# Designs tried in a protein design run: designed miniproteins, single chains, continued (5). Part 35

Each design is a single chain, and the fold is of that chain. pLDDT is the mean over its residues in the fold that is shown.

## One batch from the design tools (miniprotein)

Design m17255
Fold by ESMFold2-Fast:
Structure m17255 (fold): chain A 71 residues (1-71)
Amino acid sequence: SEEKEKLLKLIGEILRLIGEILDLEKKIKEAEENPEKYSKEEIEELKKKLKEKKEELEKAKKEFEELMKKS
């Protein structure tokens, strides 16, 4: 049951990360489409944050796969 609880929590975390990634991708697209409103530095910061969140998602996916193998 503990493994199942960990899986459900991890699924929730994965869904939240996906939502955050989608939000960042939308913001980057908006910034690139409106270069008069956004600096290059702002776009670079958003891209760095996106990379960080994608790395977090990949780690969470690996943890999910390991937990599924233990079930």
Scores: mean pLDDT 84

Design m17256
Fold by ESMFold2-Fast:
Structure m17256 (fold): chain A 70 residues (1-70)
Amino acid sequence: MSAEEAFKKYDKDGDGVLDAAEVQELLLDLGFRELSDEEIAAVIKLFDTDGDGVLDFAEFKRLYAFLTSK
């Protein structure tokens, strides 16, 4: 699945960003265990360059590349 296809799949609200719940669903679908709220926030913080607690498509592409590279 491409980053664009993944983003569209998890962006359920169509608002152009992924929140913590949508990131959690992505991680579970990729075979990761369920993460705590603190662990999800830490993952988002690594890629969230504007500090709003959500991931836009550019930030998501970096996360998705990281998760699918190994």
Scores: mean pLDDT 76

Design m17257
Fold by ESMFold2-Fast:
Structure m17257 (fold): chain A 70 residues (1-70)
Amino acid sequence: GEKLEQARELLEMVADKEGRVSIDDAALIVSTIAGVPFETAKEMLRALDTDGDGKVSIEQALAVVEELLR
């Protein structure tokens, strides 16, 4: 939907060369688009950071947005 497209555009703007986004940047975008608290978005994204590098992929962040919009 429109919100998923908006989230993708914002995530692509802040992503690094590898398509990775910091959890803080991703949480702010997810929180804003899905209308949930920043800490809720951050915890969901942190659960996807299996490498512990403080980053998630654009697709992982979009999956959280889609889950929250249901």
Scores: mean pLDDT 83

Design m17258
Fold by ESMFold2-Fast:
Structure m17258 (fold): chain A 85 residues (1-85)
Amino acid sequence: MYLATLTIKVKDPSQLDKAAEIVREVADELGVRVLLLKVDYEKNTITAMVEVPDRETAERFAEAVKKRLKEAGIDAEISLEVHEL
């Protein structure tokens, strides 16, 4: 079992809430368990911590979020960190 931490830096602060909603929707669609979803309005950053069975699932989650944000017109920088539990 792995912990995946997805950090999303949104360039337009007005899109933070929509970006967070997209992260939740993608997690639900992929069946990944969300342990934490934090929106930092001062830093324009979303931190999502999810439990995944393997690194491949973590990478698919990050790529799916990136794709959905781009399709929604949200300009964001995404980083992924994966730790074995």
Scores: mean pLDDT 86

Design m17259
Fold by ESMFold2-Fast:
Structure m17259 (fold): chain A 86 residues (1-86)
Amino acid sequence: EEVYVSALVHVVAKADPQTVGSIFVEATLGSSDPGEIKVSLRVSEDFPATELYVSTSYNADERYKELADKAAQAAVDAAEKYIQSL
């Protein structure tokens, strides 16, 4: 049985404080393979933000908090690699 958690992650400044932009990332995690994470990136310029924003489609139920946190970490890692490629 698979449990799907979608996390929309707004990644800013902490990965590179001199980068002007925002990275919106969607990540999903399957419970049958917790190493399987699907990541989609959308980048926009002109952000003053210094926060990491996480939104989940599964209403902050504590049962899925760890999955959401793991998806958010994968999104941060993907965003950092993207910034390093610039």
Scores: mean pLDDT 48

Design m17261
Fold by ESMFold2-Fast:
Structure m17261 (fold): chain A 59 residues (1-59)
Amino acid sequence: SREEVKEKVRKYFESKGIKPSDEFIDEAVDLIEEKHPELLKDEELFKKFFERLYESSLP
């Protein structure tokens, strides 16, 4: 399950043209598991969460 979440995070950022580090992916997965476990059960919420974070990081 952790490997599946790591691949999901990696694929998401790759789709945005970002090359995430393994360190970044591990930190992101740890954050999701600790603070937002609901995202692990709903793929649609997961995508929307990261899409919002990406949009908010743009100037």
Scores: mean pLDDT 72

Design m17262
Fold by ESMFold2-Fast:
Structure m17262 (fold): chain A 113 residues (1-113)
Amino acid sequence: MEELEKRLKLIEEGVKYLKKGEEAFEKGDYEEAIKYYEEAIKKFSEALGEDDPLVADALTNLGKALFEAGKYEEAIKKYKEALARDPDNEIAKKNLAKALEKLGKLEEAKKAE
């Protein structure tokens, strides 16, 4: 019972951080968005396990924030991590291709398709 309450609290905190990250992203505060998305990933991973779709979604959002911050190599890593958990995530696939093209790594983009 106590472990279930702890897991529910972690999910609630993860959702709170995810919303904070999205608010920061919309304002163009990509560094703040990165921090909030990293916290959301920690909370969701602890509560639901690393392979949960909420972790994959948070990794995709972290990748988007890293890309907008100009951290393309880090963004690529996060999109690949998201796709390892959810191979059919079209947003992660599209954004991975864009990030690889941005770096001129067109061959890697084709492998991710």
Scores: mean pLDDT 85

Design m17263
Fold by ESMFold2-Fast:
Structure m17263 (fold): chain A 78 residues (1-78)
Amino acid sequence: DLEELLRRLRELLERLGVPEERIERLLELARRVFELIKEIEERGEDVTEEDFSEEEKKVIEEFLQAMQELAAAERAAE
C-alpha cells in the first residue's frame, strides 16, 4: 500500500529531525515516482530508462537529488 509506505517514510523523516516543509516535498516526489513505476509495471513491461518520458525523468531526477541532499546534510551534521 503506497499510502502506508509514505506514512512510514514520513515517520522516519520526522524522527531524523527533517523540517516539515522538506518532508512534504520529499513525500510528494516519492508519491510521483511510485505512481510512474506502477503505471509502467501495469503495462507489463520491464522498467528501463527508455520507458520514461522527459517529464517523468525530471521527477525521478528531482527525487534522487533530494535524497542525495538529505544524505549530505546528515553527513555534514556529523
Scores: mean pLDDT 69

Design m17264
Fold by ESMFold2-Fast:
Structure m17264 (fold): chain A 64 residues (1-64)
Amino acid sequence: MQEIKDVTAQLAEAVRAGDDERAAALGERANELIASVPDPEEAQRLLQELARAVTDALAERGLA
């Protein structure tokens, strides 16, 4: 679980920095890690956390 949170934080930083290539790679990695979570309720919660982090980062750039 910590790995998913770390990747989510890195993704938010990449989005905030405007590094689209890095953001795309980190987003793919986060989705792969979440897809491997055996508990569907936990996976859904992690997806919501990921979406929130990205939305907040985009809002800081004036894009959301």
Scores: mean pLDDT 80

Design m17265
Fold by ESMFold2-Fast:
Structure m17265 (fold): chain A 81 residues (1-81)
Amino acid sequence: EEAVKYDEEALKNKDNPEKAKKYFDLSVRIGVLDLARAVQKVVDEIEAKRTLTPEQKAQYEADKARLDSRIAELEAEIKKL
């Protein structure tokens, strides 16, 4: 995962706090983008099938709502900065 790579770089550069902070900030941003892209791929795959069972449709709506909520939480945390 890209986020993990940047976290490892931050740890390797603990003797340079400015560089460590930069890699940590990049790790957070990449993690958010990876999560959003992964969910979008799942949504697109479900829509492409268009033959959802009632259970699959309910699960899709629930998963979408949970993602939207989680993204809103992360955006609120970013806005506090």
Scores: mean pLDDT 63

Design m17266
Fold by ESMFold2-Fast:
Structure m17266 (fold): chain A 59 residues (1-59)
Amino acid sequence: EREANIEELRELIAELLKKAEEGELTVDEAEELVSKIIELVDKLELTQEEISKILEELK
């Protein structure tokens, strides 16, 4: 379901940003999270507007 996939994407981005801000992000974790985020963005065919909205929600 699209909504469930968008929620998963939000959680992955939030985790990446939180760990990066806290200085807890390892290179391996960054690579895994970024890879999953890219795969979901491509799979969902998100528009730039949709991506911007997700990023705004995570501020």
Scores: mean pLDDT 76

Design m17267
Fold by ESMFold2-Fast:
Structure m17267 (fold): chain A 67 residues (1-67)
Amino acid sequence: MKALKETLLKLGLSEEQAEKIAKIFYDKLKTESLGVALNAAAEELRKYGLSTGEIAQALYTAEKEYK
């Protein structure tokens, strides 16, 4: 959770946006696969105007924090 939020803040997201992405990711992980959770986070990150590379960096951090 903390490393994902820190990465998102470094990519230019606000604290509120970073918390929303983390919540989407972890809420999906409760009932869905890791792939579904990553895809849900990616779609929200795309709405915030992040590039494909920035989205990939955020998702890599989330995946590593999970396992």
Scores: mean pLDDT 80

Design m17268
Fold by ESMFold2-Fast:
Structure m17268 (fold): chain A 78 residues (1-78)
Amino acid sequence: FPTFDPTDPAAVVRTAVRIARELVEQHPDLSEEEKRALIDRVVEALRTVLRDYFGVPDEQADAIGAAAREAIEAELEK
């Protein structure tokens, strides 16, 4: 993830949405439960990278993770 700016939460969220969408598009037969599990894994990985790799404060990493989850869920429900 060293190519994105972690201080731009909108850009981080857009990247997470794109990754999740591409993964789901490769597996169109995923159930809603399986999609939720995938979203949870992507969001948790993103939070971990932001905190441990980029030194983003926990509160900001949690906020970005929550925004990414909402955006991914909205994208994949349609």
Scores: mean pLDDT 75

Design m17269
Fold by ESMFold2-Fast:
Structure m17269 (fold): chain A 61 residues (1-61)
Amino acid sequence: SLREELARARTVEELRRLAERALAEGDFQTAQDIAVRLANLGEEALAREIAARIQELRPVP
């Protein structure tokens, strides 16, 4: 599962690939969790990009 891979992810590149898969599958919760982890690693620009894509893909209520 994506959550198990997220628990094992150790590099920014692994997190980026997991974020792409989560977004493609519509798993916005996992994508959000990945964005938070990237921000904590200092990858703020990438984290903001993922967060923006979540907003674009998720329907407005």
Scores: mean pLDDT 81

Design m17270
Fold by ESMFold2-Fast:
Structure m17270 (fold): chain A 112 residues (1-112)
Amino acid sequence: SLLEELKKLVEELEKAALELIKAALKGDVKKAEEYLKKLKEIVKKLKEIIKKLNSPHAEELLKLLDELLEEAERLVEAVKNNASVEVIIGLILRIIGLLIDIELIVEKILAE
């Protein structure tokens, strides 16, 4: 079902985002870039499923996914440029906040 596929891809998204955060905290540019690529692939698949859902929450979820990719790209660039720990932590906190918002919207869709 589309809802089972949505749930599975959101779990994969969260795992990839957490691995990106771990790579960023270690200054591991190569792993950060690898997990950013995986996040982009998962988001692409999520968008295709969300477009097929007749949900009032679909547009909000699509916007949150775009914001997640923008912040993830900023995090990878910050790691590549040896940005301060404060900048890296700030971007990580933004990503965590977006993951929480995504989970809350997904739970609303699954409860329909």
Scores: mean pLDDT 91

Design m17271
Fold by ESMFold2-Fast:
Structure m17271 (fold): chain A 83 residues (1-83)
Amino acid sequence: MPEVPEEVKEELTELAKKLAEAVKKGDLEKAKEYAEKLLEVGLKSPAARLYAEAELAMVRMLAYVLGRKEMVEILAELEEKAK
């Protein structure tokens, strides 16, 4: 598989951390912003896209476990748009 460049991997990891923090805080606007940025960085390569989709799915599961229904719905909608 083509590897994700280190800079892109670092950017995806940083965005995933910010997204998870926004979800923990219940910050819907920031969660949407970071999720959109994560998916945009994923457009740079097929490998980056798979990484971004995996991170987004993990954060959506976190939102579900925390009972943040609106976040689960918004993150699922963004995942659907990325397909």
Scores: mean pLDDT 79

Design m17272
Fold by ESMFold2-Fast:
Structure m17272 (fold): chain A 58 residues (1-58)
Amino acid sequence: SLSERDEVEADLALAVMKLHILGKEEEAAKLAEEVDALIAEGRLDEARELIEKTLEEL
């Protein structure tokens, strides 16, 4: 079974891939940096919310 952290990391990878396909490379890099920082702090709910908000703005 995947941990919550593993699920967030997988969601980040998919979001980054989608942003790259759309040509939004700067936004992809920023999302990855901010989500990685939140994961490092154990702030997984905030990491998930940031991924969702970024994708909603596309």
Scores: mean pLDDT 85

Design m17273
Fold by ESMFold2-Fast:
Order: structure tokens, then sequence, then C-alpha cells
Structure m17273 (fold): chain A 72 residues (1-72)
């Protein structure tokens, strides 16, 4: 199932996901809400389509964007 594919990906990437949430905690509330909404859309689409590879790429892009915002 699409949910099982997503669950497997989440388990395999648990450390990076943990790091992502630690970065989100450092953002102003409005920026944190924007990135959380984008993450929700990525997860929702992955569940609907089963395209975990696309979700992984979009999550990587989101992660790098959050990191860049905090470093600049």
Amino acid sequence: SNVEKLEKWLKENSEKIKEFFELIKQLPDDKAKEFMARLRKIVEEAVETGDVEKAEKQFEELYEEVKKVLEE
C-alpha cells in the first residue's frame, strides 16, 4: 500500500526527519507554519499517488531551503 511505502521511507530517514524538525523549531512561527504546510502537502500527495521518490526529492528540497533560511 502507499501508506506502507511511506512508513518504510519515514523509518529509513528518521534521523534526517528529526533534524528537519529541530531546524523548524528555530524558525519564526510564520515561517515554521509555511514549511509545515508544505511538508503536509508532500506527505498528502505521496499517500494519494504512492510516488515516494517524488516525495523524497521534494522533502530534500524543503530541507535545504529551511537550512538556507537559517544560515542566511
Scores: mean pLDDT 82

Design m17274
Fold by ESMFold2-Fast:
Structure m17274 (fold): chain A 66 residues (1-66)
Amino acid sequence: SMEELRKKLRELEREVLREMLTKGVSPEEAQARFVERVRELLKEYGLDEEAELSDEELIRKVQELT
């Protein structure tokens, strides 16, 4: 469901932020990991077209969904 997807996206955001704060991951590396995980989630939910968006467009889509 879209509700479940939004919950998983919020959890990914928290996890990536946690890694930046606790492991000293750079913002650039954190963004790359986040984008990759978002693509995988979108494919899992049958949003294959959205999973092929550019990194910038994917980030906007996540902001729209969360």
Scores: mean pLDDT 80

Design m17275
Fold by ESMFold2-Fast:
Structure m17275 (fold): chain A 69 residues (1-69)
Amino acid sequence: MLEERYRELAERLGELGLEALRKKNREAILLVAEATMLLMAAFLSEDEEERERLLEEAERLVREAERAL
């Protein structure tokens, strides 16, 4: 399920990023960029607790980006 969670977040970030760029919404663009960095950090993390924390924060930023759009 971890691989599926990464895939779902990556796909959602891709969609939100394109929408944010199309709308020229600076706040949404920055939130998507930050969430993408957290997703990459989670993928590279060898600590399960750190990985979960980073994924939860990325999910939070995705929700904020959706609200900003």
Scores: mean pLDDT 85

Design m17276
Fold by ESMFold2-Fast:
Structure m17276 (fold): chain A 95 residues (1-95)
Amino acid sequence: LSERLEAEVELSMVKISAAVVKIAAKRIYEKSEDEELKKEAEELVKRADEILRRASEIEEDESLSPEEKRKKAEELKKEVRELAKRVDELEKELE
């Protein structure tokens, strides 16, 4: 129930979710024979890596309050959700 612990948990959840998106996108890349699907899967991997990098930067930034970190984590959580939706759409294209 400490605000610091809540911020750390939210950032950890963002990292886990982004890692799951990255794994799913890599599997789409490996299974697909369609060059357009492969390109889109590569972009999803890059976006997931960017979210992982930003989450780590927020976690390590000692100038940010726990409330600021939590707010930034919520923004990253929205971005991860959009990537997850796109992964689901690409999986439907695979059969």
Scores: mean pLDDT 85

Design m17277
Fold by ESMFold2-Fast:
Structure m17277 (fold): chain A 56 residues (1-56)
Amino acid sequence: MPRLSEEQLLTINRIAKKGVEENLSPEEVEERLLKAGIPEEVARRVADNVGTHLSL
């Protein structure tokens, strides 16, 4: 498992919170995380968690 920096963790939290607040799709959250330099596996997991919260 790749080690995440504090900057990456803050970026994940910021994008995930914004995703919930703005009702973004999991795909949009994943794209924003990938653009911010978050690894694909981590970005997908975070996006899936946001999607579960918003879609269920």
Scores: mean pLDDT 73

Design m17278
Fold by ESMFold2-Fast:
Structure m17278 (fold): chain A 65 residues (1-65)
Amino acid sequence: SMIDNAIEMLKTAPESSLVPLTKLLLKEYGANALEALERILEEVPLSEEQRKELEEYAKKIAEES
């Protein structure tokens, strides 16, 4: 699936690129950004700061969709 392929990509991403790449992916999901983020958080290890930033971003994307 699209999300499974994206998660595998994120697992190989450099730490410095992880948040920006995840934000690009979440933007593609639009209204489903929060659901996509839940799937990513299950499989991709992220710091608390990274998780918080991505949750705030996903909410914004879902609201704008």
Scores: mean pLDDT 83

Design m17279
Fold by ESMFold2-Fast:
Structure m17279 (fold): chain A 62 residues (1-62)
Amino acid sequence: VPEEELEKEIDESMALMARAVGKIMLKNGVPKEELIEELRRLAERTTNPLVRKALEEFVEEL
């Protein structure tokens, strides 16, 4: 279904954007621990498992 392919592309884009925003936040002085908490909260609020996994993996890299 074309809808499934589009959803996957959106999920991948959102994961990349979250990572980019996170790096900008760190560069602007947001504490690493605060960023980790916000990323975990965002992962819990998302309904898309691919986005959740990507956010959790980003947290592990921090």
Scores: mean pLDDT 74

Design m17280
Fold by ESMFold2-Fast:
Structure m17280 (fold): chain A 70 residues (1-70)
Amino acid sequence: MTPEEAAIEYARELAEAGGFSEEETEELIERAKRLVEELRKEGKSDTEIYIEVYNYINEEVAKLVKERQE
């Protein structure tokens, strides 16, 4: 699985679990894809891209979940 494929799948699963709408989920996926492309252009390794993108997705979902609890 490429970092792009992993990012798309993870973003979708985590966003759906966090209660994102379909529109919010697709926006998160597009942002994750752009981040992967940016990191590749910077010369990051697949491992570094994987870590950075997963951290980004986790932070975005956690932020929205926290906002919905308050």
Scores: mean pLDDT 79

Design m17281
Fold by ESMFold2-Fast:
Structure m17281 (fold): chain A 56 residues (1-56)
Amino acid sequence: MEEKRKEELIKRAEEAARAGDSQGVIDAVFEAGKISPDYAFEAAEAVTRVVVEREG
């Protein structure tokens, strides 16, 4: 059950990061953290990966 919600939040964070939507990124990571610290970490890592890939 919780794995599906984690996947949705990570995907939302990645999409926000790709669109340059800082507010969307913050919201998704914060929501993940409210559920579990592990989820917040996974979401933040996914966002960082997108940002690093874009900046080179």
Scores: mean pLDDT 77

Design m17282
Fold by ESMFold2-Fast:
Structure m17282 (fold): chain A 57 residues (1-57)
Amino acid sequence: SSDLERLDRAARAALAAAYATRDLAEVMQEVGRIVRDFRAGRISLEEALARLRELAA
């Protein structure tokens, strides 16, 4: 779906931004939590995207 494509793009951007400046393993765990929470219906798409953008900042 387009929503999953948007989420995947945001997750990839967060990982790319973290690659040179942060612990990649820790960022991967946080991305995984955000995606799992969204898939489980615990958070909205907008909240998931906001959290992923914060990781990329």
Scores: mean pLDDT 81

Design m17285
Fold by ESMFold2-Fast:
Structure m17285 (fold): chain A 56 residues (1-56)
Amino acid sequence: FDEVYQLIAEASKAAKAGDLETALKLLEEARRLAVQQGLPLLASEAEKMREKVLKE
């Protein structure tokens, strides 16, 4: 599950740098990996961050 946290952290960095495409790709991968590992709260966090990126 450390890899899910790493993906979310990298997505946050990409979004702050204005690289929205990379941020969205990393968040989708984090969500998918979280679901595969049975981490629904982390999957929800990735989805919420993706929504924020899409609104900007």
Scores: mean pLDDT 79

Design m17286
Fold by ESMFold2-Fast:
Structure m17286 (fold): chain A 93 residues (1-93)
Amino acid sequence: EAKKLLEEGQELLNQGKYEEAIEKLEEAIKLAEGKDPLLKARALALLGRAYFFQGKYEEAIEYLEKALKIAEEVGDKVLAESVKSGIEEVKKY
């Protein structure tokens, strides 16, 4: 269920449907809470990207930093580096 919501959120984000993507990603985060920290981190990273595409840079940074913290805690170096690059990109705005 949480994985399906993450996939739906990613697809909506790819289609430029940012508000719908945010809704799906927020539900994925709720379902992953306390069960799947990696899925939660991935959903938080996509949520940060959705806010970035809406021009909401402060919110984008907040969600990306939350994703980075969890990615580092679980030892997912690929996700951590991806999120760090995303934070640096948003900070240019």
Scores: mean pLDDT 88

Design m17287
Fold by ESMFold2-Fast:
Structure m17287 (fold): chain A 78 residues (1-78)
Amino acid sequence: SDKLKEAIKDLEAAIEALKNGDVAAARRGLEDALKLVKDIDPEAAELLRKAIEALDNGDLETALEYAEKALKRVKELL
């Protein structure tokens, strides 16, 4: 699926941004990935919503954990 491949790219970019402390870039990547997967896989969508919530609360470590879980889930759907 082209949507899943795009979501993987957005998630990989978001994870790199999280590791670099770039909150704005991370949030954009997580939101873009969520838009791509929300109608495909409810589990990936929930993991992404939890990552965004953690990021909005300033918890970059928890955001990274959920983003990495979402990436693993999306890769399993290919």
Scores: mean pLDDT 90

Design m17288
Fold by ESMFold2-Fast:
Order: sequence, then structure tokens, then C-alpha cells
Structure m17288 (fold): chain A 61 residues (1-61)
Amino acid sequence: GKVVRSLVDLTGQYGPFLLPKKGEILEVLEVDEETGLLKVRSLETGLEGWIGRSLVEEVEP
């Protein structure tokens, strides 16, 4: 699937939100276009959650 990299240095998971470390690679599972949130899964930890699109950047294919 599409992959993105975290631009923020937060750890773990809080409620429905994922708090990744900076540079962590995340697989995009779902896009909420109205809120600007992405449902992602960490490829390092396997944790899933929502994150703001402004907090990640696309990884080139």
C-alpha cells in the first residue's frame, strides 16, 4: 500500500491516534478527506491509528 514518513517525534498510541517517532514509516490504510486524517499502520511496531496528513510526508515509490 501507500507509505508515508512521520515528520513528528511522538511515541506509542493515544486513543484512536497513533503517535509515531520522527522518520517512522507508516502504511496508509484509509484516507479521511474531510478531516485530513489518515488511518495508518506502523511498519516497525504494527500499531494502527489515525494521524494528521500535515504530520507525514509521502515516501517516493
Scores: mean pLDDT 76

Design m17289
Fold by ESMFold2-Fast:
Structure m17289 (fold): chain A 65 residues (1-65)
Amino acid sequence: NEAKEMIEKAIEALKKKDLVEAADYLGAAAGLTLDEKMLKYLRLAGEKLEKGDIEGAIKYLEEAL
């Protein structure tokens, strides 16, 4: 599943504190899926990133997997 591969890469980027790379992979994952639950968790992860909450973003990305 290509969307899940992008989510895994976003999580890796966040663990490295690379927010730009993480945002790019998160956007790619959203473009690769039509699953409503996955899209909801991707949006929630994005909201956490806008607040600088890296740990919260990772938790929502793991829920999207």
Scores: mean pLDDT 86

Design m17290
Fold by ESMFold2-Fast:
Structure m17290 (fold): chain A 72 residues (1-72)
Amino acid sequence: MEKYRKLAEELERAIKEGAEPEELKKLLEEIAKLLLEYAKKNMSEEQAKEIEKKIEEELPKAKAYLEELSKK
């Protein structure tokens, strides 16, 4: 969890500093990877698959949202 918190803080800082959308997307991908690894290690197989599916659904939406924000 600590690595997740640190990456989330990095993402927040990068957003505040006006980082490029591609850098923000990369941080989101790293966070998603850590969440999936955590789920596989600490949750049931069924729960881990649910987390994986949620990441597959939400990560593209989050990336699209970041692109939209960068256009403002």
Scores: mean pLDDT 75

Design m17292
Fold by ESMFold2-Fast:
Structure m17292 (fold): chain A 74 residues (1-74)
Amino acid sequence: SLEEIAEEARKLAEEEKSRPDYDPTLVRVLEGAAKAFEEGDVERARAGLTFASNMYKARGDEEKAKRLEELAER
C-alpha cells in the first residue's frame, strides 16, 4: 500500500539521520517522498524515490537504490 511505501521511506530517512555524516539532502528527499505518498501525490512521491535512488547509487549503495526503484514502480 502507499502507506507501507511511505513508512519504508521514513525508516530510510531515520536510518540516514543515525549516521555521523548523514546527508541532509537525502533525508529531506526521503521525508518529502513519504509525505507526498501520505497526501496521495503519487507522481511527486515516485519522483522523490527515484531521486533518492540516484543519491544512493552515487554513494555506492546499490541495494538501497534498487529497493527504492522497485518501490517507485508500485
Scores: mean pLDDT 82

